# Designed miniproteins, single chains: the designs that were tried, part 92

Each design is a single chain, and the fold is of that chain. pLDDT is the mean over its residues in the fold that is shown.

## One batch from the design tools (miniprotein)

Design m3191
Fold by ESMFold2-Fast:
Parts: sequence; C-alpha cells; structure tokens
Structure m3191 (fold): chain A 58 residues (1-58)
Amino acid sequence: PRRFVEVELTPDLKEVYDLDTGERKYLRKNADGSWEEVDPETAIREIKKELERKKKEA
C-alpha cells in the first residue's frame, strides 16, 4: 500500500508526500471544503499571500 504524509502549509494549502515514490503534491482547499491539486508555483504564491496577510495582521 502507498504511504503518504500530509503537512499543512497554510489553512487552505497542504503538501502530500508519497513515502514510496518520493513524489510531492500540493492541495488547495476550495470554498466548499474540497481539496484540489495545484502546481508548485501556485502553492508558493499562496504561501507568500498568507505570510503577507499575517504580517499585516500584526
């Protein structure tokens, strides 16, 4: 069976790492609570937006 590790990067973005293949996937949370696969560039963009949001909230 395939083994996966999930890491929450932001409230709306997580990384899924396949322990058997070493492959990484990024999943973005939709408004309805479902998860959609996104490319690494989209994931980096979302991380930067979250960091900027938190910086402005402080």
Scores: mean pLDDT 75

Design m3192
Fold by ESMFold2-Fast:
Structure m3192 (fold): chain A 99 residues (1-99)
Amino acid sequence: SEADRLLTEALRAANRGEPLEKVIRLFDEAVKAAKTPEEQALAYYLAAVIAFENGADPETVKRLVEKMKEVLDSLENPDPELQRFVDALEKKVEEMLKK
């Protein structure tokens, strides 16, 4: 799918050390191409993880986590694993913002 193609491109860009802004943009395009809320949530999760691992501004990571939470909150039966990932990232971001 187009979303899968864009997710793959974003991950490859991150692995090549391309600018974080470009990587995040590719994840945003993957979200727009996603056909299900689950695909959108996964794209935001991967974007947040990549941003966090590459030392992005904590506010950038927080925005990605918040977007993922918005998507999960819209679901009748959200994936518990994705919810756990969001909670873990949110706590890490809160610790970074307190400094």
Scores: mean pLDDT 78

Design m3193
Fold by ESMFold2-Fast:
Structure m3193 (fold): chain A 93 residues (1-93)
Amino acid sequence: EEEEIIKKAKELIEEAKKLKHPVASNAAILYAQSAILYAKKGDLDRAREYLKKAEEIIEEGKALPENPSSEEVARLIGETLRGIGEILDAELA
């Protein structure tokens, strides 16, 4: 299960890198990395939550218009900052 979560997270990171909007790409990558960190710590429930969040952001990134609104960009920046906080929490715990 840990190995499956890590494998899926790595696949999501590669999908996120293909997104045209950098903010969505960065947010998805950070959540996928958080999933890997929690999986390695044995917290598989948190790992699955972050994996799902990465998938949601990737699908949203694919659906973003060519000129996304300031509100859409601000929300994705918020997700990026949350992802950074989760990585720091995981590393420090």
Scores: mean pLDDT 78

Design m3194
Fold by ESMFold2-Fast:
Structure m3194 (fold): chain A 83 residues (1-83)
Amino acid sequence: DKEGKRLVEEAEGALRGSQIALDAAKAGDAETAAKAAEIIRAYKEGVEKKLEEAPEEYQPKIKEYLEETEKRLKETEAILKAL
């Protein structure tokens, strides 16, 4: 199913983007980290809204990627608040 595969790819994109945000925050690049975190949070919310429409077989993997994305965003936001 093309839609299920597309949503997995979108969730992988969110996960990758959340790592970029986290890496920027750890490097002290607050501007890049904040902008990336905002963009990825919006992207993640878009994927979450479509999750219930995904074929059941793809849902666990999408959920796993979204959970890891949220974890990285929380870590990024915590670092930014401490800077």
Scores: mean pLDDT 85

Design m3195
Fold by ESMFold2-Fast:
Structure m3195 (fold): chain A 75 residues (1-75)
Amino acid sequence: EVVRPPKSFDEVVAAMRAMLAAADPARAAALEGTPDERLGLIQAVLALLDPESAAEVRGYLERHHGAELARLRAA
């Protein structure tokens, strides 16, 4: 398929966990099972990206998963 729907929030978090585990497995393990795991994974992955890529990913998350991000920040 040329066009795919956006990834679910869970799929995005799973992809970010995989990226962090590849780049910094100790940090990925430290975040596992914490109340802030999802928010911590997002922040850590954004820190691994160049500024342009980080801005694109942040824009994608706010556009497609802004409600989920707001819930994580409120918790």
Scores: mean pLDDT 73

Design m3196
Fold by ESMFold2-Fast:
Structure m3196 (fold): chain A 88 residues (1-88)
Amino acid sequence: NMLNILDNFDSSIADADWDNIDTIANGWIAAVNDLIDDPQTRAQIIAIIDDTRRQMQDLIAQNAPRSVLDDIMRQTIDQIRDIIQQSQ
């Protein structure tokens, strides 16, 4: 269940290693490809994940504060969660 994966990650954001954002994003894309049956919803969520990955990589390169990175990831989780719940 993709929502459970997102909820578990949201609860552990404070412990996340953002240097591994590419690995995290690839894991989420793999889960979306496995768990989301609708092709349009899948493509929309993957686009959001890829967009967030690029944004996070740019911010990490600029030594952005951890709070900014955590907030962006929470916003991304909320956006993906909303899309999944609307597409049921």
Scores: mean pLDDT 84

Design m3197
Fold by ESMFold2-Fast:
Structure m3197 (fold): chain A 105 residues (1-105)
Amino acid sequence: SGGAEITGVTAGATSTTVTVRNRGPAGGAGALVLDSEGNVVGQGSAAIAAGGTATLTLDGPAKAGQTVAAVHARGFEGLGAASAVVGADGGIAARAAGPELAAPA
């Protein structure tokens, strides 16, 4: 399976930068920041090349303990999913591949 992978998260004051790696064909990448109640606090999308990496700017600041969920798609076809939990440093504390969300430690 040519899944999506979250390789980086940087939580800023007004936005969150998410780096997604694609092991499959070219398409789109999208990501959401979710709070502990499942509310969307930021979102963004970008094009992604086959076997490439995209940097997405999400329009909300992620906080420690919140989840970043990312998807890779081509048209109406979902090609991969990944998630990460944001750490106290604004980076990755935990990661999961596939549609199941990463759990806080």
Scores: mean pLDDT 78

Design m3198
Fold by ESMFold2-Fast:
Structure m3198 (fold): chain A 120 residues (1-120)
Amino acid sequence: AMEEEIKKKKEKIKELLERIREEFERRGASEKLLELVDIVERVLENGKLTEEEKEKLERMKKELLEPALKGDLEAQIALFLIQAAEAIAEGNLDTALHALTLVASILGIIEKEEAQKYSG
């Protein structure tokens, strides 16, 4: 039961990450955003962040906070991707799925009604 639920949530996360990557590539998104997607994918497969990845994400959060508060959508998206990676490493797949759903919603990949299905 628990293994089946975890597998289903991981499959949903992987599908959202693939759609987010495709949209980033279509828009010519920054190398930073693509690198964050790579980190989320790696954590999903391996179950944990390396110490180097943890330090990198902490530095990025510090740099992104002020731009995100000023309405920079790329900074907001990057912070949600960082949240997803950290949540997966902590075993909190629901938080990760919610964060990625917000990214997909900001990018217009999914409608608000579809986003509600993953956050409830």
Scores: mean pLDDT 82

Design m3199
Fold by ESMFold2-Fast:
Structure m3199 (fold): chain A 91 residues (1-91)
Amino acid sequence: MRAKLRLTKKDGSTRDFTIPLDHPVNQAANLKAGEKYTIVGFQLTPEGLLLFLEKDGVRSKLLIPRASMDRQGLQPTDFAEGDVIEVVSIE
């Protein structure tokens, strides 16, 4: 199972990407299609990029595994505080 996500930058530019929902961090986030989250922080870990998200005062975490970043050409610098992540679909 995968989530298709849309990153919206502060300048209004957008980028679509996917994350695996089989990872425990991403399962715990309980993502639902149509929901939007604000990036409030991020950390590069040995497993991948950990994004800290907030929606309606509730904090959550998403992990983009290193292999998924590499495959999709994602860099840690593509993400910033104040950027928005939208859940486009769950597959």
Scores: mean pLDDT 85

Design m3200
Fold by ESMFold2-Fast:
Formats: sequence, C-alpha cells, structure tokens
Structure m3200 (fold): chain A 99 residues (1-99)
Amino acid sequence: REKAVQEAKEELRKYIESIKEATRQALIDLLRKMVELAAKINGASEEEVQRALAQVDGLVDEFLANSDEALEALDSSEAQDEFAKLWAEFLRKVLEAQK
C-alpha cells in the first residue's frame, strides 16, 4: 500500500516539475511579448518598457511562490491519500470505458 502511494506521488511530482518549468518559461515569454507589443501600440518610451520588464520577473516569482504555498497546503497526508484514491479510480474508469 505505502509503496504504491509513494510511486504514484513520485510520478505526479515529476510531471508537475516538467509542467512547472515549461509554464514558467511560457509565462516569461508571453509577458515579454505583451510588453513589446504594448510599447509598439502606445509609442511607449524606453524607460517605460524597462520598468515594465523589471516588473515581469517580480510578478512571475510572486505567482510561483503563491502556487508553491497552495501546493504545500495540498501536501497534507489526508489530501494526498484522497488524491491518490481519486486518481486510481479515474484511471480504472478510463480503462473500463476503453473495453
């Protein structure tokens, strides 16, 4: 029982880590493009663009910090056990529907 739950948690963590890195990079790229586009549309000065770019890094870091706190709240033993059961039930239903 404990080994099966631990393996499921490890697979999920690897998936979350891969998504987290891809999401961080995508958010940085998106926000940078939005700043460049807004600068071209509004004729913004170089100083305004630099101020906006400096805020992008801070906003991404703040978003990730808040996400980590939310994930840590879900890291309670009860929430993890409930999630593992829901995931196993979901996979079982998917496999049953494919037959």
Scores: mean pLDDT 58

Design m3201
Fold by ESMFold2-Fast:
Structure m3201 (fold): chain A 74 residues (1-74)
Amino acid sequence: SLEEYLKEFEKKAEEIYNDESLTLTQMFLKLSELAREYIEKVRKEFGDEEARRFLLHAAKLIQKYIDKREEKEK
């Protein structure tokens, strides 16, 4: 289901965020790759509008993780 893809994405994204060996740039690239994979899955199974909504959710989550990492640098 769409909700299962969202939960899987969020879990995997959190695992990437929690990998403290990754630089901010490496974290962003891995999160972007993960988002691309899930957006494509959602697009193929549920269509373009649901993929667009998933994209916006993924973008917000990625930005939240960027902000959290940057706060640790200050």
Scores: mean pLDDT 86

Design m3202
Fold by ESMFold2-Fast:
Structure m3202 (fold): chain A 74 residues (1-74)
Amino acid sequence: SMLSPQDQQIVADIARLAYQVQVDQALRNGETDPDVIRDKGNTAASKAASEAVKLIDQGKYDEVQQLYQQLQQQ
């Protein structure tokens, strides 16, 4: 079954946050190659989105919230 629009928004928000956190970390670590920075961001976003989808499919919204909070603290 496809995710609801609300669940799709949660996944999108988590993916966006994971991307931004990884981009910021790469820049802080002195990475200057825009392709490398983007690739690291996309990899983190895809991983976070996949985990969020699995948790949502299992009804584990508390764990989705924990994932979001963990990303905010990085």
Scores: mean pLDDT 87

Design m3203
Fold by ESMFold2-Fast:
Structure m3203 (fold): chain A 99 residues (1-99)
Amino acid sequence: MEEKLSDYLRKQAEEFEKEDPELGEAIRRVSELVDELQKLLNDPNASIEEMEKAIDRLEEAVQRLEELAKKTGNPKALKIAEDVRNVVERARKLLEERK
């Protein structure tokens, strides 16, 4: 069974928190927002507006993670930011298909 992206990100957040608490917190926040977005995307009662707001919040969190990763020069953090950026783009595409 493949691990969920949010579970993977949570483990990464715990690992980073030991070395860089700020970066670890940013990854944990992204993990929480990814989990919340996945729940909304799977909820038949969720509105398009609620999904758009969740995607926007995740995009803001990803931008902050990208800034921190660039500032620290941490290649693992940069990769995590890229992976979550791809989740945002995929979610936006899925949402457009529901319109």
Scores: mean pLDDT 81

Design m3204
Fold by ESMFold2-Fast:
Structure m3204 (fold): chain A 76 residues (1-76)
Amino acid sequence: MTEEERKALRYIREKGEATVDELAKEMGISKERAEEIVQKLIDKGLVEKVSDGKYRLTEKGARFYDELEAAEKAAA
């Protein structure tokens, strides 16, 4: 996955849920680019929409992120 997708997953996991505006601000990117990243994560089944403009990690997404973080700690 891309560095931007990883940053988005980390932010959503840390906050429990996030809006596109919050992701854009946190990552220093445009709202349009944050929407593209969120859509890619939804397409992968890692993120889901929970209410108007709010997104959270799916169970699959939470497991995926935990495995990714563990793998990076093992590589360091």
Scores: mean pLDDT 80

Design m3205
Fold by ESMFold2-Fast:
Structure m3205 (fold): chain A 79 residues (1-79)
Amino acid sequence: MPSPLEQALELLDRFEAEVRARIDAGDLDGYFALMAEFQKRMSEILSTLSDEERELVEQRFLEIGRRLAPRALAVRQAA
């Protein structure tokens, strides 16, 4: 059975792929919907993690955010 940490990391990988696809398609509504759903699911998982596991997940999330945020911002400003 997947651990909470494995679930969090898998969710981050799927989040990056799905968000990138929505951004590339110019689907800002889909992007914001995915962000809201992701935040809800991630909050539930994070509450079950140790402090060390939470820090690892947070670092991974920040890395993904740094890669995606400029692309999302550019699409939003163009709209």
Scores: mean pLDDT 75

Design m3206
Fold by ESMFold2-Fast:
Structure m3206 (fold): chain A 105 residues (1-105)
Amino acid sequence: GSVAEKVADAAVRLLEFHAQRILADPSASPERKKAAQLLLENADEIRKVLVDGLKAGLTPEQIAERVRELVRKKAEEHGLSEEMRDYLAETVAELARRVKELVDL
């Protein structure tokens, strides 16, 4: 695969690892576990947005915005609170922004 695909794969694996840790944590709130489950269920779509944006030569900010919109929409569909939806969308968007910055090194 391309460098874009390899870096996107690494980022999504990190996201999946974090989500799995939350699901295994008995102290995690039900809403936090719901957010983690959402990330696992949508990992492939997040990867596609990252790869497509990287291959299209989008800026870090443009890729972050596309990922933010995707995650925000999925969080709303899963019935997450506004606070959790915003937190999750911003967290994943920041990861996407950093992925593009790493590819540009």
Scores: mean pLDDT 86

Design m3207
Fold by ESMFold2-Fast:
Structure m3207 (fold): chain A 65 residues (1-65)
Amino acid sequence: SSKFAADAIIDAYEGGASFEQTKQAIESYVAGSPKDDAKSTLEHIVKNAKDERLKKYAKELLSQL
């Protein structure tokens, strides 16, 4: 589910994954997912991530979909 994917990405990043690794994970998920699922995942990251860089990146990708 979109929520599960978003929570997994947030948890990995907050658990110590680099921004570059997290960016690649998000880009891979978006490229391989239906547009509506990608949008829902990005919206969930924007709303629930604690890190401002992760939020900004998710907002940027969301604007491109």
Scores: mean pLDDT 84

Design m3208
Fold by ESMFold2-Fast:
Structure m3208 (fold): chain A 77 residues (1-77)
Amino acid sequence: AQRLLDELVEALRAAGLEDQAEQIRRLAELAAAGVNKDENLEEMNRLAMEAASQIEDKEKSLEVAEIAGRLLGEIAA
C-alpha cells in the first residue's frame, strides 16, 4: 500500500493538487492503521476521484484514478 500511496501523492502533486495529495495521504494512513477504516477509505476514494476529475490531461486523470482504485483495494483487503 505505501508504494501506491507514494505514487498517488506524487501524481497529484505533479498535477498541482498539493492540498488534496496531503489530505488523501492522511486518510489512507489512518485507514491502513485501522482507524475508522471504512469511513476513511470512502472519503479517500471520494477525494481522489474528485481530484482526478479536476485534471485536464485525460491520461494523467486516468492514472490518478487507477492508482487510487488499486490503493483502495490493497487497504480494503
Scores: mean pLDDT 82

Design m3209
Fold by ESMFold2-Fast:
Structure m3209 (fold): chain A 107 residues (1-107)
Amino acid sequence: SLEEKLKEAEEALEKGDYESAKRLAMEILLEVFGDDFIAKILNEPKEPFNEEEFEKLLKELEELAKKGYLEARALAILSKALVKLDEKENAQKVARVGLELLKEKLA
């Protein structure tokens, strides 16, 4: 189910269906991280978008995704979809907070 949703989310992103990519990636992340993900995303302050910092965060997520972490793969999809939907500050926040939560889970 999660692997099928990840594949659908990646296909949606590739086809330019950013709304579907966002929805599917969010469903995966809520299933994997649960309430901690929701609470931390909602309660963290918004930061001004910084392209260099976002690219660094996305690169770290994609490297973890290549290592087989489904959470990192979903976070990368969601972050990329949010940028395309002109939600850049939310994209950066999701990438940063998601990476922090993933590192905590792996420690």
Scores: mean pLDDT 86

Design m3210
Fold by ESMFold2-Fast:
Structure m3210 (fold): chain A 96 residues (1-96)
Amino acid sequence: HMVRATIHVPSADLTLEVEGTLPALVDVAEAVKPYMSEEDGGVALIAAATNAVAGGADPEKDTSRRGRVTITSPNREVAEGVAADLRARGIEVELV
């Protein structure tokens, strides 16, 4: 029931590697949204949605909010902010 997606936010120099359910991928996309430009936001959301569908995620059957995210960024404040939001949502976060 877990899918994998990579979300890259060039404007914030932020990369997230996500392994989780479709609801967890949506939570990740929402957590990074404040750090995305309009151009970055569209690309990241499309990539996450495409990978979820390709991974066989069924949004009607898997309503759990479970996932693991690895965050890589030279901007520590951005990485910590995203990590705090994701952890508050019950997602396991590793900072690199």
Scores: mean pLDDT 67

Design m3211
Fold by ESMFold2-Fast:
Structure m3211 (fold): chain A 80 residues (1-80)
Amino acid sequence: MKEIVLDVDPSLPPEEQVARLREQAEKFREKAKNSTDEEEKLYYEIGAALAEMQAHYVAGDTERAVEAGRRIRELYEKLR
């Protein structure tokens, strides 16, 4: 399984951290859209969801972060 790495500098203001994480999510979504392999598509969808979850945590939106975490679990179940 490919390792999903999120890159965010914790010294940046929260708004900048959120923007960078959302940019990473967008890149993962584009890769998922362009993937012809179902496993690779799911991997990139998980990457996008992880970046969105981290963005919600940085923004202090715990409820939306938990919701994103549930989606990540559903996507991992599909990787079987």
Scores: mean pLDDT 77

Design m3212
Fold by ESMFold2-Fast:
Structure m3212 (fold): chain A 93 residues (1-93)
Amino acid sequence: KKEEIRKILEEYIEEVAKSEKERKALELQAEAFLSQPEEKQKAALELEIKTLEEIIKKIEELIKEGKASEELLEKLPELKKKLETYKKLLEIL
């Protein structure tokens, strides 16, 4: 389980990190997450998934209303990728 979670996080970081500094920050966040007990990891992922789903829903509503900014349109794919990653992690836990 832990090695599978680590691999998914490493693949996610490699895809989303735009600089060495950002990669290092994301790696530290991943290590902090992996240091937590499994029950706390599950609770954190469930909360993050719910939060991301609500944010994505709100952005999609704004798009339908023609009120979404270009910045929100660009951010939506990144948020969806983060949601998919967190759902995969939760399936393993």
Scores: mean pLDDT 82

Design m3213
Fold by ESMFold2-Fast:
Structure m3213 (fold): chain A 65 residues (1-65)
Amino acid sequence: LSTEEAVKLLTGIGEAAALLAATAHGTLRDRLQALSDEAYAKAKEGGDAETAEAIARKAQELGIA
């Protein structure tokens, strides 16, 4: 992934996780909110391929495409 692609992916995951957290409950809500916060923080850092792939794997585990 290029830096631009990594940042776009991280931002997209952050948005999707935040939206899903708004309708989730309990531990799932907390996990989705944490994923959203982490994805946005990493996007602000410029994002690298390794970080984007790690966050994408976490997103996949939570049902985010």
Scores: mean pLDDT 80

Design m3214
Fold by ESMFold2-Fast:
Order: structure tokens, then sequence, then C-alpha cells
Structure m3214 (fold): chain A 65 residues (1-65)
């Protein structure tokens, strides 16, 4: 379940790469949190924000390749 949310957030970032290039880390986490909240409405805001931060971390690691 959590891995699915992290993957969804990562794919969302990858699909919108050009938009996220101009965003700060906090703005990226906020945008992914909003996206995940729509897809996983059963999860708490705290859980969504945590999963969003993990997705952003994975995305930034992949960008440094």
Amino acid sequence: MFEEAIEAGYEYLRENRKKFEEMTLDEQIEAVTEFLGKRFPELSEETLRFLASLAVGRYLTELSR
C-alpha cells in the first residue's frame, strides 16, 4: 500500500518534470501531497505528506543520474 503511493507520487513527478524543475522542494512535496490525497483519500494528511516526501526524494535521486 505505501509503496503504491510512493510509486504514484514518483510517476506524477516524472510526468510533470518541466513544471517541477521551477519548484522548490517544499512546493514539490505540497503538490505531490495534494495529488496523493485525491488518489488515496483514506490516508491521513500526515501520512500523505510523509509518502510525498519519500516520492520527491526518489525523484531527486533519479534526476542526479
Scores: mean pLDDT 80

Design m3215
Fold by ESMFold2-Fast:
Structure m3215 (fold): chain A 70 residues (1-70)
Amino acid sequence: MKKTIDLLDKGLNSSNPEESKKLIEEAIKSVPEDVPRLTAAVMISVLREHGYDELAEKLRERTKNAVDPE
């Protein structure tokens, strides 16, 4: 999970749009399928706020089985 967040942060802070998209896609691929639901929702929200709506939708699909934290 920490590696996923690091890749996402690096992608969002990159000055190169193509590098940003590649790093964000790698972050999405590294998200566990059983990630906490709140964590998935926050990541999706952050991506949409930065204009990566299509990548946010890919993350939503990947985290379809996200667990609700108790």
Scores: mean pLDDT 73

Design m3216
Fold by ESMFold2-Fast:
Structure m3216 (fold): chain A 79 residues (1-79)
Amino acid sequence: EAEEIADEVAARHPVMSREAALDLAKQLLELGFTPEEVRRILDIAGRLAEGMVEMGFSPEEAEQLGRDFALGIARAVKN
């Protein structure tokens, strides 16, 4: 479940490591998001991270932004 989502996200958005995608997928599923919702959130996060790299930020900075965005959405939606 979470591993399948992580593999899919990392394949589509290489800027997101499989480890980061797996950690986020597990956290979002634990918060009660469906697998489809988790895939959507992480797809958006991956696209934002890709934009950051295109702007000249490091992959590590871009991945961190993606993580912060995904968790920010989770906090907003669950309130």
Scores: mean pLDDT 83

Design m3217
Fold by ESMFold2-Fast:
Parts: structure tokens; C-alpha cells; sequence
Structure m3217 (fold): chain A 64 residues (1-64)
């Protein structure tokens, strides 16, 4: 996705926003898996965050 090519700080901010928004809605199993990975990524070091974001991008591409 477009936002995954942005600087690390922008990616982390976007993930925080998505995690906060998800707390107010019922999610599908796939959406829940993505949000759970974002929760891990938000508090992770830059290397782990990039790996988790890359994993999410690959999961989304496999579904498309």
C-alpha cells in the first residue's frame, strides 16, 4: 500500500490511528490479524516494525 512506503515515523503514526479506530468497530478475522500486528509494530523497534508492515503488505497482496 502507498502508506507503507512512507518514513517510519509516518507509518507508526498511521498504525496508531488504525489501531485506535479498530477499537470502536467489529472486525473480520483478517482485519483483526492486521490490527494485532499493528499493535505489536507500534511499540516495536524500527526493524521489527518494518518487518511487521512488510508482512501485512504481503498478506493484503495475497488476498488481492
Amino acid sequence: GTWTNRPVDVQRRRMRQMVQAAGHNDLTDFQQQIIDMFRQAVDADDGQMRRLVGRVDRMRRQRM
Scores: mean pLDDT 71

Design m3218
Fold by ESMFold2-Fast:
Structure m3218 (fold): chain A 113 residues (1-113)
Amino acid sequence: SEVVREAEEHLEKAEEYFEEGKYKEALRHYKEALELLKDLLPGALYGEIEDNELAKRVEELFNRILEGIEKALEKLKRYDLIEKLKEAIKEGAENSDYEGMIERIIEILDEAI
């Protein structure tokens, strides 16, 4: 998928910026990756994507993005936003509202950037 490839490119750039200590720049690229995955992620998590390899790749990207966001926020000492992130993930999972989860995460990233 073109969208998944572009999300992977943003994830790679985010990881490069993180290694350089440029945590806000890393968060900008994690945000771009999430925005690209927003339409695919609910389908992957609900099991609605018939291509199992595509679904797994989207889930793996999402998990790596979430891990990267938490690490970048920790480096920025934004523990308030880490708490909001964990709450957004928990609430989205409990309500099966993955679109709302992604939207809340993007709002958290906008507050950090």
Scores: mean pLDDT 83

Design m3219
Fold by ESMFold2-Fast:
Structure m3219 (fold): chain A 114 residues (1-114)
Amino acid sequence: SRVELLRELARLFEEQAERNLKRGKEYKSQADKLLDELAKDPKDRPYAEAVRKALSEGPRKAVETAYEARKKSERKDKWGRLYDLLNNYLNSDDGVKDLTATAERYRREADRLA
């Protein structure tokens, strides 16, 4: 039935969201470790603290803050890697939101038809 198909589609999108969530957590974990390494240098510490504060407000703010830090730091390769990790985390987080919203729309439509 259409109801069963919609519920199956919702489950598939939920499973994809779970995979993206796991991937995002891995990127965030790697970024946190690199931030710890960057914070050991007194010259980079204020920038690392700024990125951590921005990350608590959301991955998009963290990406913007890391981009600015890379311009000002002599450790451009490490800040470049952090920028890439945070951008991958942002893309994974946005993907989870889109997939979850799609799953919720299919579940709501199924419930409306049931």
Scores: mean pLDDT 87

Design m3220
Fold by ESMFold2-Fast:
Structure m3220 (fold): chain A 69 residues (1-69)
Amino acid sequence: GIPLSEEEAEIVRDYLIKVLHVPEEEAEEIAELLKRGENESELLRKYFAGLPNTREAIERALAAMRKNI
């Protein structure tokens, strides 16, 4: 996949913690893996309803957090 910026990785981490209630340590690990494009399909299936790529996952995270934050 395309590597995420630091800001995009922060968005993923915040979504996992604040919306999905994933423990902070696990959320940081998941965000780092997605930032590097590792295990993308498995992580997207588990945490982002099987969206086809990480960019769409970030867009969903932003939309959800703008409503809830």
Scores: mean pLDDT 77

Design m3221
Fold by ESMFold2-Fast:
Structure m3221 (fold): chain A 85 residues (1-85)
Amino acid sequence: SNRDDFEEQLDRLVDQIYDSVLQGNYGQAGFLIGLGKMLARGYALEEARDQGITDPAQIQAMQDERVKEFTERADEAIKKAEEER
């Protein structure tokens, strides 16, 4: 499903962020975080469509929540990678 595709892509980005930080490539990690935030917003938009949600404020809140969840995962991955360096 489209949601499974979004989840798989976000999981791959978190893994790639971890690997980038392990290599000391913080520029690449930052770029991947930017991509992940865009993907998280797309995921929330797809969820809103599936649920028939059309209110812009509610859609924005859903996007902000998905971005927050992704950012927290990315921050944890960065911390773990820095601890392994």
Scores: mean pLDDT 89

Design m3222
Fold by ESMFold2-Fast:
Structure m3222 (fold): chain A 60 residues (1-60)
Amino acid sequence: SMSYVKKYLDSVLERAPEMSVDELRRVRDNLLALARQFPSFRDEYLEAARRLDEIIRALE
């Protein structure tokens, strides 16, 4: 459901500053896979993945 997806993504983004670069890359790749698997929530997963990419680039 949208409520479940939103809570999951909010949790991911809240924890992102505490993650290592390797953890961020794994979570990003998982979000991209979820976007392919669940087209109804594609934009939400892609936006979260984009935000993780910004954090990854800042740490590189």
Scores: mean pLDDT 86

Design m3223
Fold by ESMFold2-Fast:
Structure m3223 (fold): chain A 94 residues (1-94)
Amino acid sequence: SELEELASLSEEEAIKTLEEKIKAEKDPKRRIILEGLMVALLALRAGESLAVAKANALSVVRQLADEEGFSEEEKEEIEREVLERTDELARLLA
């Protein structure tokens, strides 16, 4: 649903929608996942490869998860979720 919405919008509207979701998100784990998805969306919309989009998203979520003090297990869950959502977003944008 969320990924289908983002894939159907213009770049500008998708960015705005995701920024609003990030601002409204109260759970830090979900907020970090949305931040990673924003990075992936920007890379994919710029015509970067899926590998680059994933690498950029992982870089951001790793930094944010470290700042929040999440455990290694929680960081792995965040990374897995971001990678899965990035793969799905790339499929929907193709």
Scores: mean pLDDT 87

Design m3224
Fold by ESMFold2-Fast:
Structure m3224 (fold): chain A 85 residues (1-85)
Amino acid sequence: MVVRLVLEAKDQQTAQEAGLEALRIGDETGVIASAQLHGNTLEITLYGSDEKVREAVEKIRRYVEENPDVKLVSEEVLKREEEIE
């Protein structure tokens, strides 16, 4: 599965810290994570099995819920394993 999360942070430093946390969560869950920073907006893309990507997404959602300076703007499923012809 491939999932894209878009986060909006209070400032660029907070966005950078959120990106590092997302990469750490990806490593711990065994997914491939990438982070792209656009000012105070952070795009996180997670690549892996459906189960592991779901776990990583839940952990990132918890991080956002615990951090009032970061908002989850969107969550998109870009690709599922079962949808590959």
Scores: mean pLDDT 81

